# Designed miniproteins, single chains, continued (2), part 58

Each design is a single chain, and the fold is of that chain. pLDDT is the mean over its residues in the fold that is shown.

## One batch from the design tools (miniprotein)

Design m6123
Fold by ESMFold2-Fast:
Structure m6123 (fold): chain A 63 residues (1-63)
Amino acid sequence: MEIPPPEVLEEQHKKNIEALRKAVAAGAPEEVKEKLKKDIEEALKLGLISPEVAEELLKILEE
């Protein structure tokens, strides 16, 4: 098995960002936001997302 190419991961990031924005707008509880922060940090450590994408996702959760 091969890891997906960066282009595929970038498209997945956009979909995840949109889903995250919807969850926050719907009033996601703090526990869910905390879990999402951990998931973002782990994805960054694994190299699945760029630091720029991770920062954008974290900013959405802080709103």
Scores: mean pLDDT 70

Design m6124
Fold by ESMFold2-Fast:
Structure m6124 (fold): chain A 70 residues (1-70)
Amino acid sequence: SELRKKILRLIGLKLRKIGLELDKELLEKDESMPEEEKRRKLEELEEEIEEIEEEIEELEEEIEKLEEEL
């Protein structure tokens, strides 16, 4: 059950990352936004993506360890 819970959490984090990457792509293509505001929002999205990537890496390592115990 622990392995299953971690896999489901991993899927959820990967979906969230995809959503943020799409938001970033849409923001980069938005010509209506002031450049300074766009840059700030892009930096915020990049930081959130980086945090999620760190969580994904940690969780993937935990899953690998649990799979070795099966």
Scores: mean pLDDT 84

Design m6125
Fold by ESMFold2-Fast:
Structure m6125 (fold): chain A 104 residues (1-104)
Amino acid sequence: MTREEFIEWLTRVFGLEKEQAEALYDFLVEEIGEENVRALKGALDAGLDPGLVKTIMLEEVRHALLKKGYPKEKVDEYVKLLNDLFEGKITAEEFKKRYEEIKK
């Protein structure tokens, strides 16, 4: 799995800028691990639709954060932030800033 392949897919499918796609990829690897990111690439290679892949990513992040002991309200806040990044509503810099505050 290459970072470039996933970033290119995110930019094409979700209309993200490269910086947004890079931030998203880096945080997915950090929070759910490389194995889960590889599984998402497998889903892409299998031809799953982008909305379904996005839903799976958001749910995997939710599960990982709950398992790490984050309170549900903070997990919901993070999932919303991640969804806003997917929708192109926030910059990579704003995502990183808010993510650091949630992560503590």
Scores: mean pLDDT 77

Design m6126
Fold by ESMFold2-Fast:
Structure m6126 (fold): chain A 70 residues (1-70)
Amino acid sequence: MEEYVKKFEELAKKAVESTPEEAKKLLKEAGRYASEAIRLGASEEVRKAAEETGSKEAIDMVDAGIAMYK
């Protein structure tokens, strides 16, 4: 669980500093880890990690995943 949250944070933060094409690939990979973390009950941790990266796209992605789980 924590490993998925950490990997998501690393990839999302990297995406913010990358070109648009690379950011899209990194966010897709980050989405996989966010989805697993949310499924395992770490939705709040993933949301906080997304906010800490400062990436609006990452935050929106996590929020969408949490809403889908509801």
Scores: mean pLDDT 77

Design m6128
Fold by ESMFold2-Fast:
Structure m6128 (fold): chain A 73 residues (1-73)
Amino acid sequence: SNAEKEAAVKAVRDAVYQLALDSGLDEETAKRIADEAAKVMREALDSGKTVEQAALEAFKVARELIEREKARR
């Protein structure tokens, strides 16, 4: 259901937000990365991927964005 998809997207967004904060990024940067991960998760689910596949793609994008931001410091 759409409610189950939104719950999964929220869980990934919240997890990515904490991961970004734990990586030393500020709250605004962490929110931006979490929002992008949530978008990737939603698009993957809408394309017919499983929750597990969508989450892996979202976390991969999140890690790449976190490392990019850390490299800029």
Scores: mean pLDDT 88

Design m6129
Fold by ESMFold2-Fast:
Structure m6129 (fold): chain A 70 residues (1-70)
Amino acid sequence: MSAEEAKEGAEKTKKAAEKAKEAGAVDLRNQSIELAEKAIEAAETDAEKAEELLKQADRYGTMAAIEAGL
């Protein structure tokens, strides 16, 4: 994954998590948002780390969706 793709993916994951936070699973959504923000920052210096952080953000997003019944 390129740094640009990782950054774009992280921004989308963050926006989705912020919107879904209204539906519940607040702690898991906050973790997803935090990891997505770290992925955006990492994309400026390390594309591989940004990709890893994005994958973790998506994992917490999936766990939150299961908890919230989405």
Scores: mean pLDDT 75

Design m6130
Fold by ESMFold2-Fast:
Structure m6130 (fold): chain A 55 residues (1-55)
Amino acid sequence: SELEQEFLKKVEELNKELAEIRKKYPDKSDPQYQAEVNKLREKARKLFEEYEKKK
């Protein structure tokens, strides 16, 4: 479905953002790394909620 295709594209975008964060911050103990990852987790949670709402 169109909804499923949109969801998968957004998941792919989040995976690319995670890869960039990991390249920028090789040390996971860095507070900036944790802040960036937490922002990405929030985006993922909102994306999942929107997907569930549109079912």
Scores: mean pLDDT 81

Design m6131
Fold by ESMFold2-Fast:
Structure m6131 (fold): chain A 76 residues (1-76)
Amino acid sequence: SMEERRARAEELLRRGEEAFAAGDYETAAQLYEEAVRADPLYAEAWRNLARAVEARPDRRGSPEGLFRLAEELEAR
């Protein structure tokens, strides 16, 4: 259900925030990627993914594109 998907995404977001606070940006990005897969309409998860991608050492992917997606979802 949508409720179960959002609850899963929220748990993954919380775990990602703990990893991000610890400076583990790679683990945070992986957890946030799982959160957006669980609920692709969860704008906060997309924004946190963008922040983690921007912060991680290899900087693979486009944080700018992820921030734009989060803003578009928040505007709807």
Scores: mean pLDDT 83

Design m6132
Fold by ESMFold2-Fast:
Structure m6132 (fold): chain A 70 residues (1-70)
Amino acid sequence: GPKEEAKKLLEEAIRTLREGGDPEVAIKKVEELKKKGIIDEKVADSIIEALRNGDRAAAIAGLEDVLKKL
């Protein structure tokens, strides 16, 4: 269902960032979650901004907070 899909996308985004992968892959997953209304728009935009600024630690923390609330 939608929560299981959201969890998978969040876990994949977190894994990508922790493994030093392409932040654009994580951004696309966060944008998909935003489009589906699964994640709050302000929170999604904050995470995307952190990723675009190269702040992986802030982005990971934000994604983990979203995952915890699912």
Scores: mean pLDDT 82

Design m6133
Fold by ESMFold2-Fast:
Structure m6133 (fold): chain A 65 residues (1-65)
Amino acid sequence: SKVLSSDQPLTQEQVQEKIAELGFQADEKTVSIITAALNGGATVQLVEGEGEVKFNGTTVTVPVK
């Protein structure tokens, strides 16, 4: 798995680029969810696969392909 966090606000475009740099693809809805989580101060864990977004404490787990 790969982990994303940010101490500064990110745009959806910046989040899409970070996901691509980690070797994953995400649709616009998934990028929007990740962007909102990161800008809300959460850590986002990207996992390979399909499924629902999961919340675990301060970490949001997001399936990506």
Scores: mean pLDDT 78

Design m6134
Fold by ESMFold2-Fast:
Structure m6134 (fold): chain A 51 residues (1-51)
Amino acid sequence: SRRDELIAKMEAEKKRLEELVKDPSLSELQKNIFRIMVGSTRYVIERIKER
């Protein structure tokens, strides 16, 4: 479904951001930004699943 496609894309983006959080070359400030983005992406996925 259209919803399943959107969820799949959002899950892929979340996974990419989680990998960036683990990058040792990034500063703690940059990693914190990505941590916030992961949380925001997770929240959006949960909202979509509730529909």
Scores: mean pLDDT 82

Design m6135
Fold by ESMFold2-Fast:
Structure m6135 (fold): chain A 69 residues (1-69)
Amino acid sequence: LSPGEKAALRAFKALQEGNLDEAEKYVDEAEKILGKDHPLVLLVRSQLYRAKGDTEKADEYEAKARAAA
């Protein structure tokens, strides 16, 4: 896996563990490597917003991720 993909996977793992701050740290790292419009970055941000209860932003980022895939 590329460094950016590894960062995205770490963000997903942090989300599964309920570590939202750690998930945000790793998705920011993935974004720096892959770009903000990369499907994995958009998908992690969608799930992070959903975990925070921001359903509107979660749906927005999910739609962007599907369009980018």
Scores: mean pLDDT 85

Design m6136
Fold by ESMFold2-Fast:
Structure m6136 (fold): chain A 86 residues (1-86)
Amino acid sequence: MELEERIEELEERREKIEDPEVQRRLEEVIEMARELLKEKRYEAAEKLLKLAEEILELAEKGRPLLEVDELLAMARMIYTVAKLEE
Protein backbone atom coordinates (compact mmCIF):
# COMPACT_ATOMS: atom_id res chain seq x y z
CA MET A 1 0.00 0.00 0.00
CA GLU A 2 2.65 2.55 1.10
CA LEU A 3 4.91 1.69 -1.87
CA GLU A 4 1.99 1.99 -4.33
CA GLU A 5 1.24 5.47 -2.90
CA ARG A 6 4.91 6.45 -3.42
CA ILE A 7 4.68 5.32 -7.07
CA GLU A 8 1.59 7.54 -7.58
CA GLU A 9 3.40 10.55 -6.05
CA LEU A 10 6.44 9.88 -8.28
CA GLU A 11 4.22 9.68 -11.39
CA GLU A 12 2.57 13.03 -10.52
CA ARG A 13 5.95 14.71 -9.96
CA ARG A 14 7.39 13.11 -13.13
CA GLU A 15 4.68 14.82 -15.24
CA LYS A 16 5.99 18.21 -13.99
CA ILE A 17 9.55 17.52 -15.23
CA GLU A 18 10.32 19.67 -18.29
CA ASP A 19 13.19 17.51 -19.63
CA PRO A 20 11.73 14.54 -21.60
CA GLU A 21 15.01 12.59 -21.28
CA VAL A 22 14.83 12.80 -17.46
CA GLN A 23 11.11 11.95 -17.58
CA ARG A 24 11.87 8.82 -19.64
CA ARG A 25 14.61 7.67 -17.21
CA LEU A 26 12.27 8.18 -14.26
CA GLU A 27 9.62 6.15 -16.09
CA GLU A 28 12.09 3.24 -16.48
CA VAL A 29 12.91 3.16 -12.75
CA ILE A 30 9.23 3.45 -11.76
CA GLU A 31 8.30 0.60 -14.16
CA MET A 32 11.04 -1.62 -12.68
CA ALA A 33 9.75 -0.85 -9.17
CA ARG A 34 6.15 -1.72 -10.20
CA GLU A 35 7.32 -5.07 -11.61
CA LEU A 36 9.18 -5.93 -8.40
CA LEU A 37 6.10 -4.97 -6.33
CA LYS A 38 3.95 -7.37 -8.40
CA GLU A 39 6.51 -10.10 -7.61
CA LYS A 40 6.42 -9.10 -3.89
CA ARG A 41 10.10 -8.04 -3.90
CA TYR A 42 9.32 -5.23 -1.44
CA GLU A 43 12.88 -4.39 -0.32
CA ALA A 44 14.23 -4.10 -3.88
CA ALA A 45 11.15 -2.10 -4.97
CA GLU A 46 11.69 0.33 -2.06
CA LYS A 47 15.36 0.81 -3.07
CA LEU A 48 14.29 1.60 -6.65
CA LEU A 49 11.68 4.10 -5.42
CA LYS A 50 14.33 5.86 -3.30
CA LEU A 51 16.55 6.13 -6.41
CA ALA A 52 13.61 7.50 -8.42
CA GLU A 53 13.06 10.12 -5.70
CA GLU A 54 16.77 11.09 -5.92
CA ILE A 55 16.49 11.37 -9.73
CA LEU A 56 13.49 13.69 -9.25
CA GLU A 57 15.48 15.87 -6.84
CA LEU A 58 18.39 16.10 -9.31
CA ALA A 59 15.99 17.05 -12.13
CA GLU A 60 14.22 19.66 -9.97
CA LYS A 61 17.64 21.24 -9.22
CA GLY A 62 18.62 21.19 -12.92
CA ARG A 63 21.56 18.82 -12.39
CA PRO A 64 23.37 17.30 -15.45
CA LEU A 65 21.88 14.22 -17.12
CA LEU A 66 25.10 12.33 -16.26
CA GLU A 67 24.17 12.40 -12.55
CA VAL A 68 20.70 11.04 -13.40
CA ASP A 69 22.29 8.28 -15.53
CA GLU A 70 24.51 7.23 -12.59
CA LEU A 71 21.39 6.67 -10.45
CA LEU A 72 19.68 4.86 -13.34
CA ALA A 73 22.69 2.50 -13.61
CA MET A 74 22.39 1.69 -9.88
CA ALA A 75 18.64 1.08 -10.29
CA ARG A 76 19.26 -1.31 -13.21
CA MET A 77 21.81 -3.25 -11.13
CA ILE A 78 19.44 -3.55 -8.15
CA TYR A 79 16.63 -4.69 -10.47
CA THR A 80 18.83 -7.33 -12.17
CA VAL A 81 20.02 -8.75 -8.84
CA ALA A 82 16.45 -8.86 -7.47
CA LYS A 83 15.24 -10.74 -10.59
CA LEU A 84 18.03 -13.33 -10.15
CA GLU A 85 17.14 -13.99 -6.47
CA GLU A 86 14.50 -16.73 -6.14
Scores: mean pLDDT 81

Design m6137
Fold by ESMFold2-Fast:
Structure m6137 (fold): chain A 68 residues (1-68)
Amino acid sequence: MSEEEIEREVRESMILMMISVARLIIERNPDDPKAPEVQALIDKAEAALEAGDLDTAEAYAKKALAIA
């Protein structure tokens, strides 16, 4: 495996972890007025991840965590 492949796997793992944590926060606080905003950012991060756009996925995942 190349360093580039390792970096990709690490970034994907971090993005998935950020998404999971943000989702857990809103699941535990569904009445929080920020929950719909966090969910929208999670959805965008997941869509970007499915498209293979790690830069966009990371940006949305970080924003979701920051406001969760």
Scores: mean pLDDT 81

Design m6138
Fold by ESMFold2-Fast:
Structure m6138 (fold): chain A 95 residues (1-95)
Amino acid sequence: AEELKERAKELLEEGKKLLEEGKYKEAVKKYEEAGELARELLKYDKEEAEKLLEEIKRNLEEAARELARKSVKEMEEEIKKSVEEIKRAAERVAE
């Protein structure tokens, strides 16, 4: 029980550090692992487990938002490059 609580907190902190480093996918995996341990803790300490699950949920939602934001930014950069290529092609035809 105590070991499950400590390990879940360690994984949560590792996930937070990865999130700060911009490693969103790795952070999500750490939060998922922490969530599994917190769910097991429900059998022994419901109050602490519920508190940990709520914190893990908040951090997981934040990591998911950052992942989605990064994906959108990458798509915007690809679209910009495509537009520049089309403009260059049009300029060559105008010559």
Scores: mean pLDDT 77

Design m6139
Fold by ESMFold2-Fast:
Structure m6139 (fold): chain A 108 residues (1-108)
Amino acid sequence: SFDELYAEFDRIVDEILAKLPTLPPEEQEELMRLLAEFRYVLDKIREALKNNDKEALKQYYEEFKRVYERLRATLDRVAARHPELQPLIDKLLEVADKILEFVEKYIE
């Protein structure tokens, strides 16, 4: 279900946030901002799904893709400097891809 994927995503985000004190402050701020933006879009998708609002779902699906591309680019830079974070980053992106596929199938 979407709620199960969201819960898994949220758990992985919390694991990444727990490791942020080990990152330089500028990288922490950028990553926290993007993770917050991503969570915001997921909250909007969850609300649209509960309301069966397909127009809102299409809107937030496009926003999800835009934020996802920005998040992926930032996480690639972080992983290049901090290879120890790669396993968590890979898990986060895998769950994000599953959420994207779920929403795409629902709006089709």
Scores: mean pLDDT 84

Design m6140
Fold by ESMFold2-Fast:
Structure m6140 (fold): chain A 61 residues (1-61)
Amino acid sequence: LPEALRRELIETEAELALEMMKAWAEGLASGDKEARERRVAELAERAAAARARAEALAAAL
């Protein structure tokens, strides 16, 4: 992978991990399981989209 795409993937995964930790902490504080699950699903979808984009760009090179 080009260095820029590899960096973007690493940043996306690090951001996802941080946001998942925040969502988990918020879920513990509020007790709102549904909000926590929805937030985790949104982050997972965003990460999948970023990976798909990186793969498409790598294939074009």
Scores: mean pLDDT 71

Design m6141
Fold by ESMFold2-Fast:
Structure m6141 (fold): chain A 73 residues (1-73)
Amino acid sequence: MELMEKGQEYLEKALALAADSSASVEEVVEVGTKAADYFAQAALTGTEEIAKESFANIGKAEAAAGAKALRAA
């Protein structure tokens, strides 16, 4: 599914930004939101298996932003 592939691409970018001490929380949120949007579209149009994987990946993007915010505090 192209949507899952795009979501994974942005999720990996968000995780890399979350680990980068020079990147802002805002950058992680922006990229993570793009990943979440692609995964949400995949969940809406895919099978139950794709939906489960998509929601798990949305959770990973949110966790990355949260971890970055905690490190910035």
Scores: mean pLDDT 78

Design m6142
Fold by ESMFold2-Fast:
Structure m6142 (fold): chain A 61 residues (1-61)
Amino acid sequence: SGLEGLAKMLERALKFLKEQREESIAASAAGTPEDLARGEKGMQNAVDYAEKLYKETKEKL
């Protein structure tokens, strides 16, 4: 179904966002503490939003 396709897209997007967060944390020594905190918060918000969409999509299946 279309919802299954959407769920798979959201799952892949979540994996991508989590990988980007891990890379950002690994690269943290290169940034300022303020930039790092802002980047981490932004990535966490993106992950939370994507997880919410994934959950809502799965609930409709």
Scores: mean pLDDT 73

Design m6143
Fold by ESMFold2-Fast:
Structure m6143 (fold): chain A 72 residues (1-72)
Amino acid sequence: MLTSPLAKEANRLVQEAARALSEGDYEAARELAEKGIELAQKALDENPQDIEAGIAEGLAGIVLGVANLMLS
């Protein structure tokens, strides 16, 4: 239900994306957030009740939105 290697990797990518965003590296933040969303979606496809994957997808979406805004 909550333990997933894909969800853990998605969360790691989200943390790295947030770090890149805080350092002003918006291009790296966008790329890492996109990868985080992809892995979180794969985790949710395998287990729709994976709360950790759902949270990672949401947070990655926020980071991606901010990075895209800064790059526009």
Scores: mean pLDDT 83

Design m6144
Fold by ESMFold2-Fast:
Structure m6144 (fold): chain A 67 residues (1-67)
Amino acid sequence: DALAAAVRAAVAAAERSGGVFSPRTLAAGVRAALARRGVEADFAEVLAAVEAEVRERGLEDRVISNL
């Protein structure tokens, strides 16, 4: 699943950065990366997948408000 792989990669990169991050910014980046590969994805679906991966990894304390 291209969406699941892209989401896992983006959240893993955010985790490695050691800083805070915005799930909406990550979702926008994932959607853009998928679009470059010819894969169209709904933003709400991508955002939900990013938020689920953040919860799975226990990274909720590193989430900031959408800017």
Scores: mean pLDDT 82

Design m6145
Fold by ESMFold2-Fast:
Structure m6145 (fold): chain A 63 residues (1-63)
Amino acid sequence: PLRTGSEEVRRLWAEQIALSMEMIGLAAKIATGEATEEDRARLDELAARAAALDAEAEALLAA
């Protein structure tokens, strides 16, 4: 059933990298005082998505 386990892990890894890069960019804007309300809302959304992705990765690796 996990013949695509390598592909699933690679996809989750790519999503985690993309989320981390975007979050770092938004955090930098906040640190420099350049962040808008939309940037802060986006960071909150990405943090929630990252938590969901971590749960998905843990479930996949536990299987």
Scores: mean pLDDT 77

Design m6146
Fold by ESMFold2-Fast:
Structure m6146 (fold): chain A 51 residues (1-51)
Amino acid sequence: SLLTPLEKGVLALLKQGLTQDEIGERLGISRKTVSKHVKRILKKLGLKDRK
């Protein structure tokens, strides 16, 4: 799969409307770590920001 199992879990929870704080609490990781995974997901999906 394009995404790792953890990244798929994070993406699924985001699509359900959970905040990064809520995802961190559910997965037992910090919001900063969730944010890092979100950025990796965007890069893997080709949705990275252009500067």
Scores: mean pLDDT 76

Design m6147
Fold by ESMFold2-Fast:
Structure m6147 (fold): chain A 72 residues (1-72)
Amino acid sequence: SAEGEELLAKLEKTIAGLEKYKDDPVVVAAGKKELEELVKEVRKILPDLSEEQQKRAEELIKRAEELLKEFE
């Protein structure tokens, strides 16, 4: 779905931004909160996504969770 594509693109962009600016505490604080909310949103719509979108979502969620663990 178009909504799924937009949400996955936003999640990917947020992950990339946090990976690039890991040393910026302002970026990390704001991005960490946004990343947590995006992961929740993607998990809620996961069953409604196509098989291709589900695979992409699973990869992005895993990458997001690994990144969030680095900030602990």
Scores: mean pLDDT 81

Design m6148
Fold by ESMFold2-Fast:
Structure m6148 (fold): chain A 55 residues (1-55)
Amino acid sequence: SELQEAMREWLEGALAVVKKKRYGTLTEEEREAIERAPEAGERAAKLILEHLLKL
């Protein structure tokens, strides 16, 4: 589902931030995950609210 995809992208970015703090380095893939995370988080929040409003 769109929500599952958005949540995965958000979590990938969050995990990359944790890795940066712990090890002080990032791969290019992890850096891109961080860049994608804010938009994915906004998408997830919007989808959750839309589902809750229909309940």
Scores: mean pLDDT 81

Design m6149
Fold by ESMFold2-Fast:
Structure m6149 (fold): chain A 67 residues (1-67)
Amino acid sequence: SALREKAEKAYKEGEEYFKQKKYEEAAEAYEKAAELYRKLGTEEDLKKALEAEINAGLARIKVALDK
C-alpha cells in the first residue's frame, strides 16, 4: 500500500539522517515512520512503530547532548 511505502521511506530516512549525525532530522523522520506504521496497525507494523519510537527517542537524546 502507499502508506506502507511512505512508512518504510520515512524509517530509512531516519536511519540515513542518524548515520549522518543529523539527529533532529532523524528524530522527525522516525516519528513520522512511527505514526504511519501505527495507522497500518498489523502486529508487525506496531512492532516497527515501537522500533521507530525508540530510535526517535535516542536521536532526541543525541540532540540534547550536542549543545
Scores: mean pLDDT 88

Design m6150
Fold by ESMFold2-Fast:
Structure m6150 (fold): chain A 80 residues (1-80)
Amino acid sequence: SLRDELKAKIDEVKKKIDEAMKNRDKLTPGEKRLIEEAKRFVDAARAYLDEHPDISEEEAQDLLELVDRIKKRLDEIMKK
């Protein structure tokens, strides 16, 4: 389901954040702040899904798009 895809994507992004943070010594202050903001967002998105089990497919799709944008930005930061 779309909700399951969204949960999987959030988990994938959280894993990428953990990976980026393990290499924090190679990150600029701006990149570190962006990664911290990404973590807060995906944590909030996960909590929102848990609090709203009746979330619409449209809302889930919008969240999936936002999470995918974060994933792409993290991938760019990790490519050096």
Scores: mean pLDDT 82

Design m6151
Fold by ESMFold2-Fast:
Formats: sequence, C-alpha cells, structure tokens
Structure m6151 (fold): chain A 92 residues (1-92)
Amino acid sequence: GEMAREGAQEGARRARSRGVEAEARAEGNTAVLTLRGANTGQQVGALAGAVEGRLLGAESTARTEGDTTTVTLRGPSPEVAGRGARAAGEAA
C-alpha cells in the first residue's frame, strides 16, 4: 500500500543522492527497490539492507544481474516492507 510505496521511494531517493540510478515500486505488502549502475560497495550495502528488512519480520530477497541490483521486501504489513526497502536504499 501507500506506506510500502513511500518507504521504497525514499530508499530510491537516498540511493540517487549517492550517485546510483534507483527506482521503487510497491504493491500491498511488497516493496521493490531497483538499483542500476551500483558499484560493489553499493551492492553490498543494498544486500545488508535486505537483511535488516528480514529482522523487521519481512521476507527479503536481493539479486544482482549485470549492472542491476533488485531488493524485494514482502512484509507482514506495507509499513514493514517500506521500512526494509528504505534501509536498503540508505545503505547503498
């Protein structure tokens, strides 16, 4: 819902402020943060954020394919999913 979208968008905004192309999407209890052109350190940061999302009770996955890193958070609530996605973007 709205909370998942707001958190994911804030994560994308923070990643962009650090020079990474970032996009966010959210539906229901799922938030997705996509980073493009991230360096190795930024990719590791995003993966660490995905782990933090799991600690908040979300199911989290992160995948890097070529120049694209995708972090997906599915939480028990839109707020938890959004908070996890925000953490991933902040850590990138």
Scores: mean pLDDT 75

Design m6152
Fold by ESMFold2-Fast:
Structure m6152 (fold): chain A 66 residues (1-66)
Amino acid sequence: SELDKMLQSAIEALKAGADPVLLLRILARELEELGYHEVAEKLRAFAATNPSTEEAIAFLEELLKE
């Protein structure tokens, strides 16, 4: 799915050194525009907790399992 591709690309960007909070906010905006409103809201809420790279990767990997 488009969602799974975007989540996987985000995980790869985090592993390459992307800022987790900025990446999660950008991802949430892009997913909102594609109609994934519930996932986008979860990502915004998580970004507000100021997660580490490792926490962000784990969060996105769990979304891929759903």
Scores: mean pLDDT 88

Design m6153
Fold by ESMFold2-Fast:
Structure m6153 (fold): chain A 74 residues (1-74)
Amino acid sequence: MSAEELWERLQRLFDELVAALEAGDLERAEELLREIERVADELIARDPSLAAKAAALVTAAKLLLIGAKIDLEL
């Protein structure tokens, strides 16, 4: 998989994560976050120039999942 294909995959996984969180599917969201982290690591290893974009996307995904968990506890 090329760096471009990995970046496109990360964007699709992020969209799926947002959809899972909107549906209240925390189990699916946690699975998607693990896949996002794995793909981001592969992307950074292949193209370090995309590291900042990959890190920003992973951080956003983690914050969204934390926020959704807090909303379900309240």
Scores: mean pLDDT 83

Design m6154
Fold by ESMFold2-Fast:
Structure m6154 (fold): chain A 94 residues (1-94)
Amino acid sequence: APAPLSEEEQRVNREVAEKLREIGELEDRELEILKKLKAGEISEEEALKKLEEIAEELSKTNPKAKIYEALAERAERAGLKKLAEALREKAKEA
């Protein structure tokens, strides 16, 4: 079985998910980006750029590094491993 997320990672993921639900337009944008990338309608570079815009909006109220880590976990769960790796690199730079 894959290793479970740490308590800290689970808390950050819940906090980001709650913020995205409160800002339903941003949640819909994230889901649409992941869906389009899965369908091959956009490139991984385009998807990363669009997710960076979402992270910038959320970083006004949350630590940017934690937002990128949460987005990376969501992308990985969607099967988008290269996008998840790029988002983790953004988290390290934040």
Scores: mean pLDDT 75

Design m6155
Fold by ESMFold2-Fast:
Structure m6155 (fold): chain A 82 residues (1-82)
Amino acid sequence: MEEILEELRRILEESTDPIVRRTAEIAIRAVEEGLVSEEQAREIVRSLRDADRLAQQGDISGMIGHVLRALGIVEEGRLRLK
């Protein structure tokens, strides 16, 4: 999980898109709070990397799709705790 947290922190630090950055912050907290599995956390990292790449290309629609996927994984984890 440490390598996954480092990847999420890198996305937060390197991304210029405010939506991707905010989603990375939410994902970091979800991982730190144990709300998501390691597999789910890896899927979040992949989705956020894809979102950031699409944001850099100006594909805002594609970016939003990947952001929503990452947030959906976080919400699934939160709902199972409550």
Scores: mean pLDDT 84

Design m6157
Fold by ESMFold2-Fast:
Structure m6157 (fold): chain A 85 residues (1-85)
Amino acid sequence: MTMQEVAEELKKRGVPEPLASYLAGVLLGKRPALGKDDIEALIKYVGKEETIRWLQAAVDYGRENPDVVDPKGLAELEEALKFAE
């Protein structure tokens, strides 16, 4: 599974680019986790509801595909989602 293939699945779940590609990279352990400041910036830019929806889509994909994703990357996105809530 490539980062591009994971990004395409996130786009099907309603995550826009360039965030879909970034979150795919986090899920695969190829990009650093979103920090609190990154999440706060997303909430300011697109709103809390949309931010939660997009992070939830990435977390749901990761939980459904444990053999594809990096467990550390998934855990980091779960923490990001908790902070956004």
Scores: mean pLDDT 85

Design m6158
Fold by ESMFold2-Fast:
Structure m6158 (fold): chain A 92 residues (1-92)
Amino acid sequence: AMDSLKFEAEVLIALSLIQIETARLALPKVREIDPETAKRVEELIDQANKLVDEAEKALRSGDYEKAVELAQQALNLATEAGRLIDETVAKA
């Protein structure tokens, strides 16, 4: 059902926003340890946030398949930001 894709998109958007916020909260500490990695994390957060905005627009327009695709891309970028944060903190 199309409703299943709508719920999947909403869940992926929510997970992306949680990961983005977690990375944003960690960013000042990452910047203290490794300013170059902090810049990369900030770029990933900015890209993920833009994809979340596009996913929400697709969701509002009823394009649930596109909303899922964009939300998955946002989650992947936010997850990569988290990986870089974890690696930086582990080496400190």
Scores: mean pLDDT 89

Design m6159
Fold by ESMFold2-Fast:
Structure m6159 (fold): chain A 86 residues (1-86)
Amino acid sequence: YFSEEEKQRTIENVKATLEAVVKQARELLASDEPIDPVTLIALEMAVFAARVELDMLGYSTPEVDALIAEAERLLKELRERYEKQK
């Protein structure tokens, strides 16, 4: 059970979190600097938490689904780059 207000608030919060992750991941990938493991883990945990919130809500939107897919794609690229720099 979620009210329409709680459902909308959860979706907007998840969207904001995912947009922030996508932005930061893109900035890190565009940089030639080594990937910081603490930052990488924080971004991975943020996406994981967003997926958990959506699962608990039992509702999603195509826009949020696209943001999850993009965030996961970018984080996979960051993880692969980080592992290669070891």
Scores: mean pLDDT 83

Design m6160
Fold by ESMFold2-Fast:
Structure m6160 (fold): chain A 60 residues (1-60)
Amino acid sequence: LVDEINRLGREARKLYEEGRYEEAIELMKRAVELASQYSPVIAKVAEKELRELEEEKRRA
């Protein structure tokens, strides 16, 4: 699970850097869902990253 969450996070970050914000946000949402089932600490980190991506998309 941790490896899967990390994989989704890395993939989302790459999509974000490529300007593919909607796809990045979708993957980060999946990472948050998985993290929420596994650890509240990891879920908090994923939620923070998701909010940052959503804010960037709003400006783009």
Scores: mean pLDDT 76

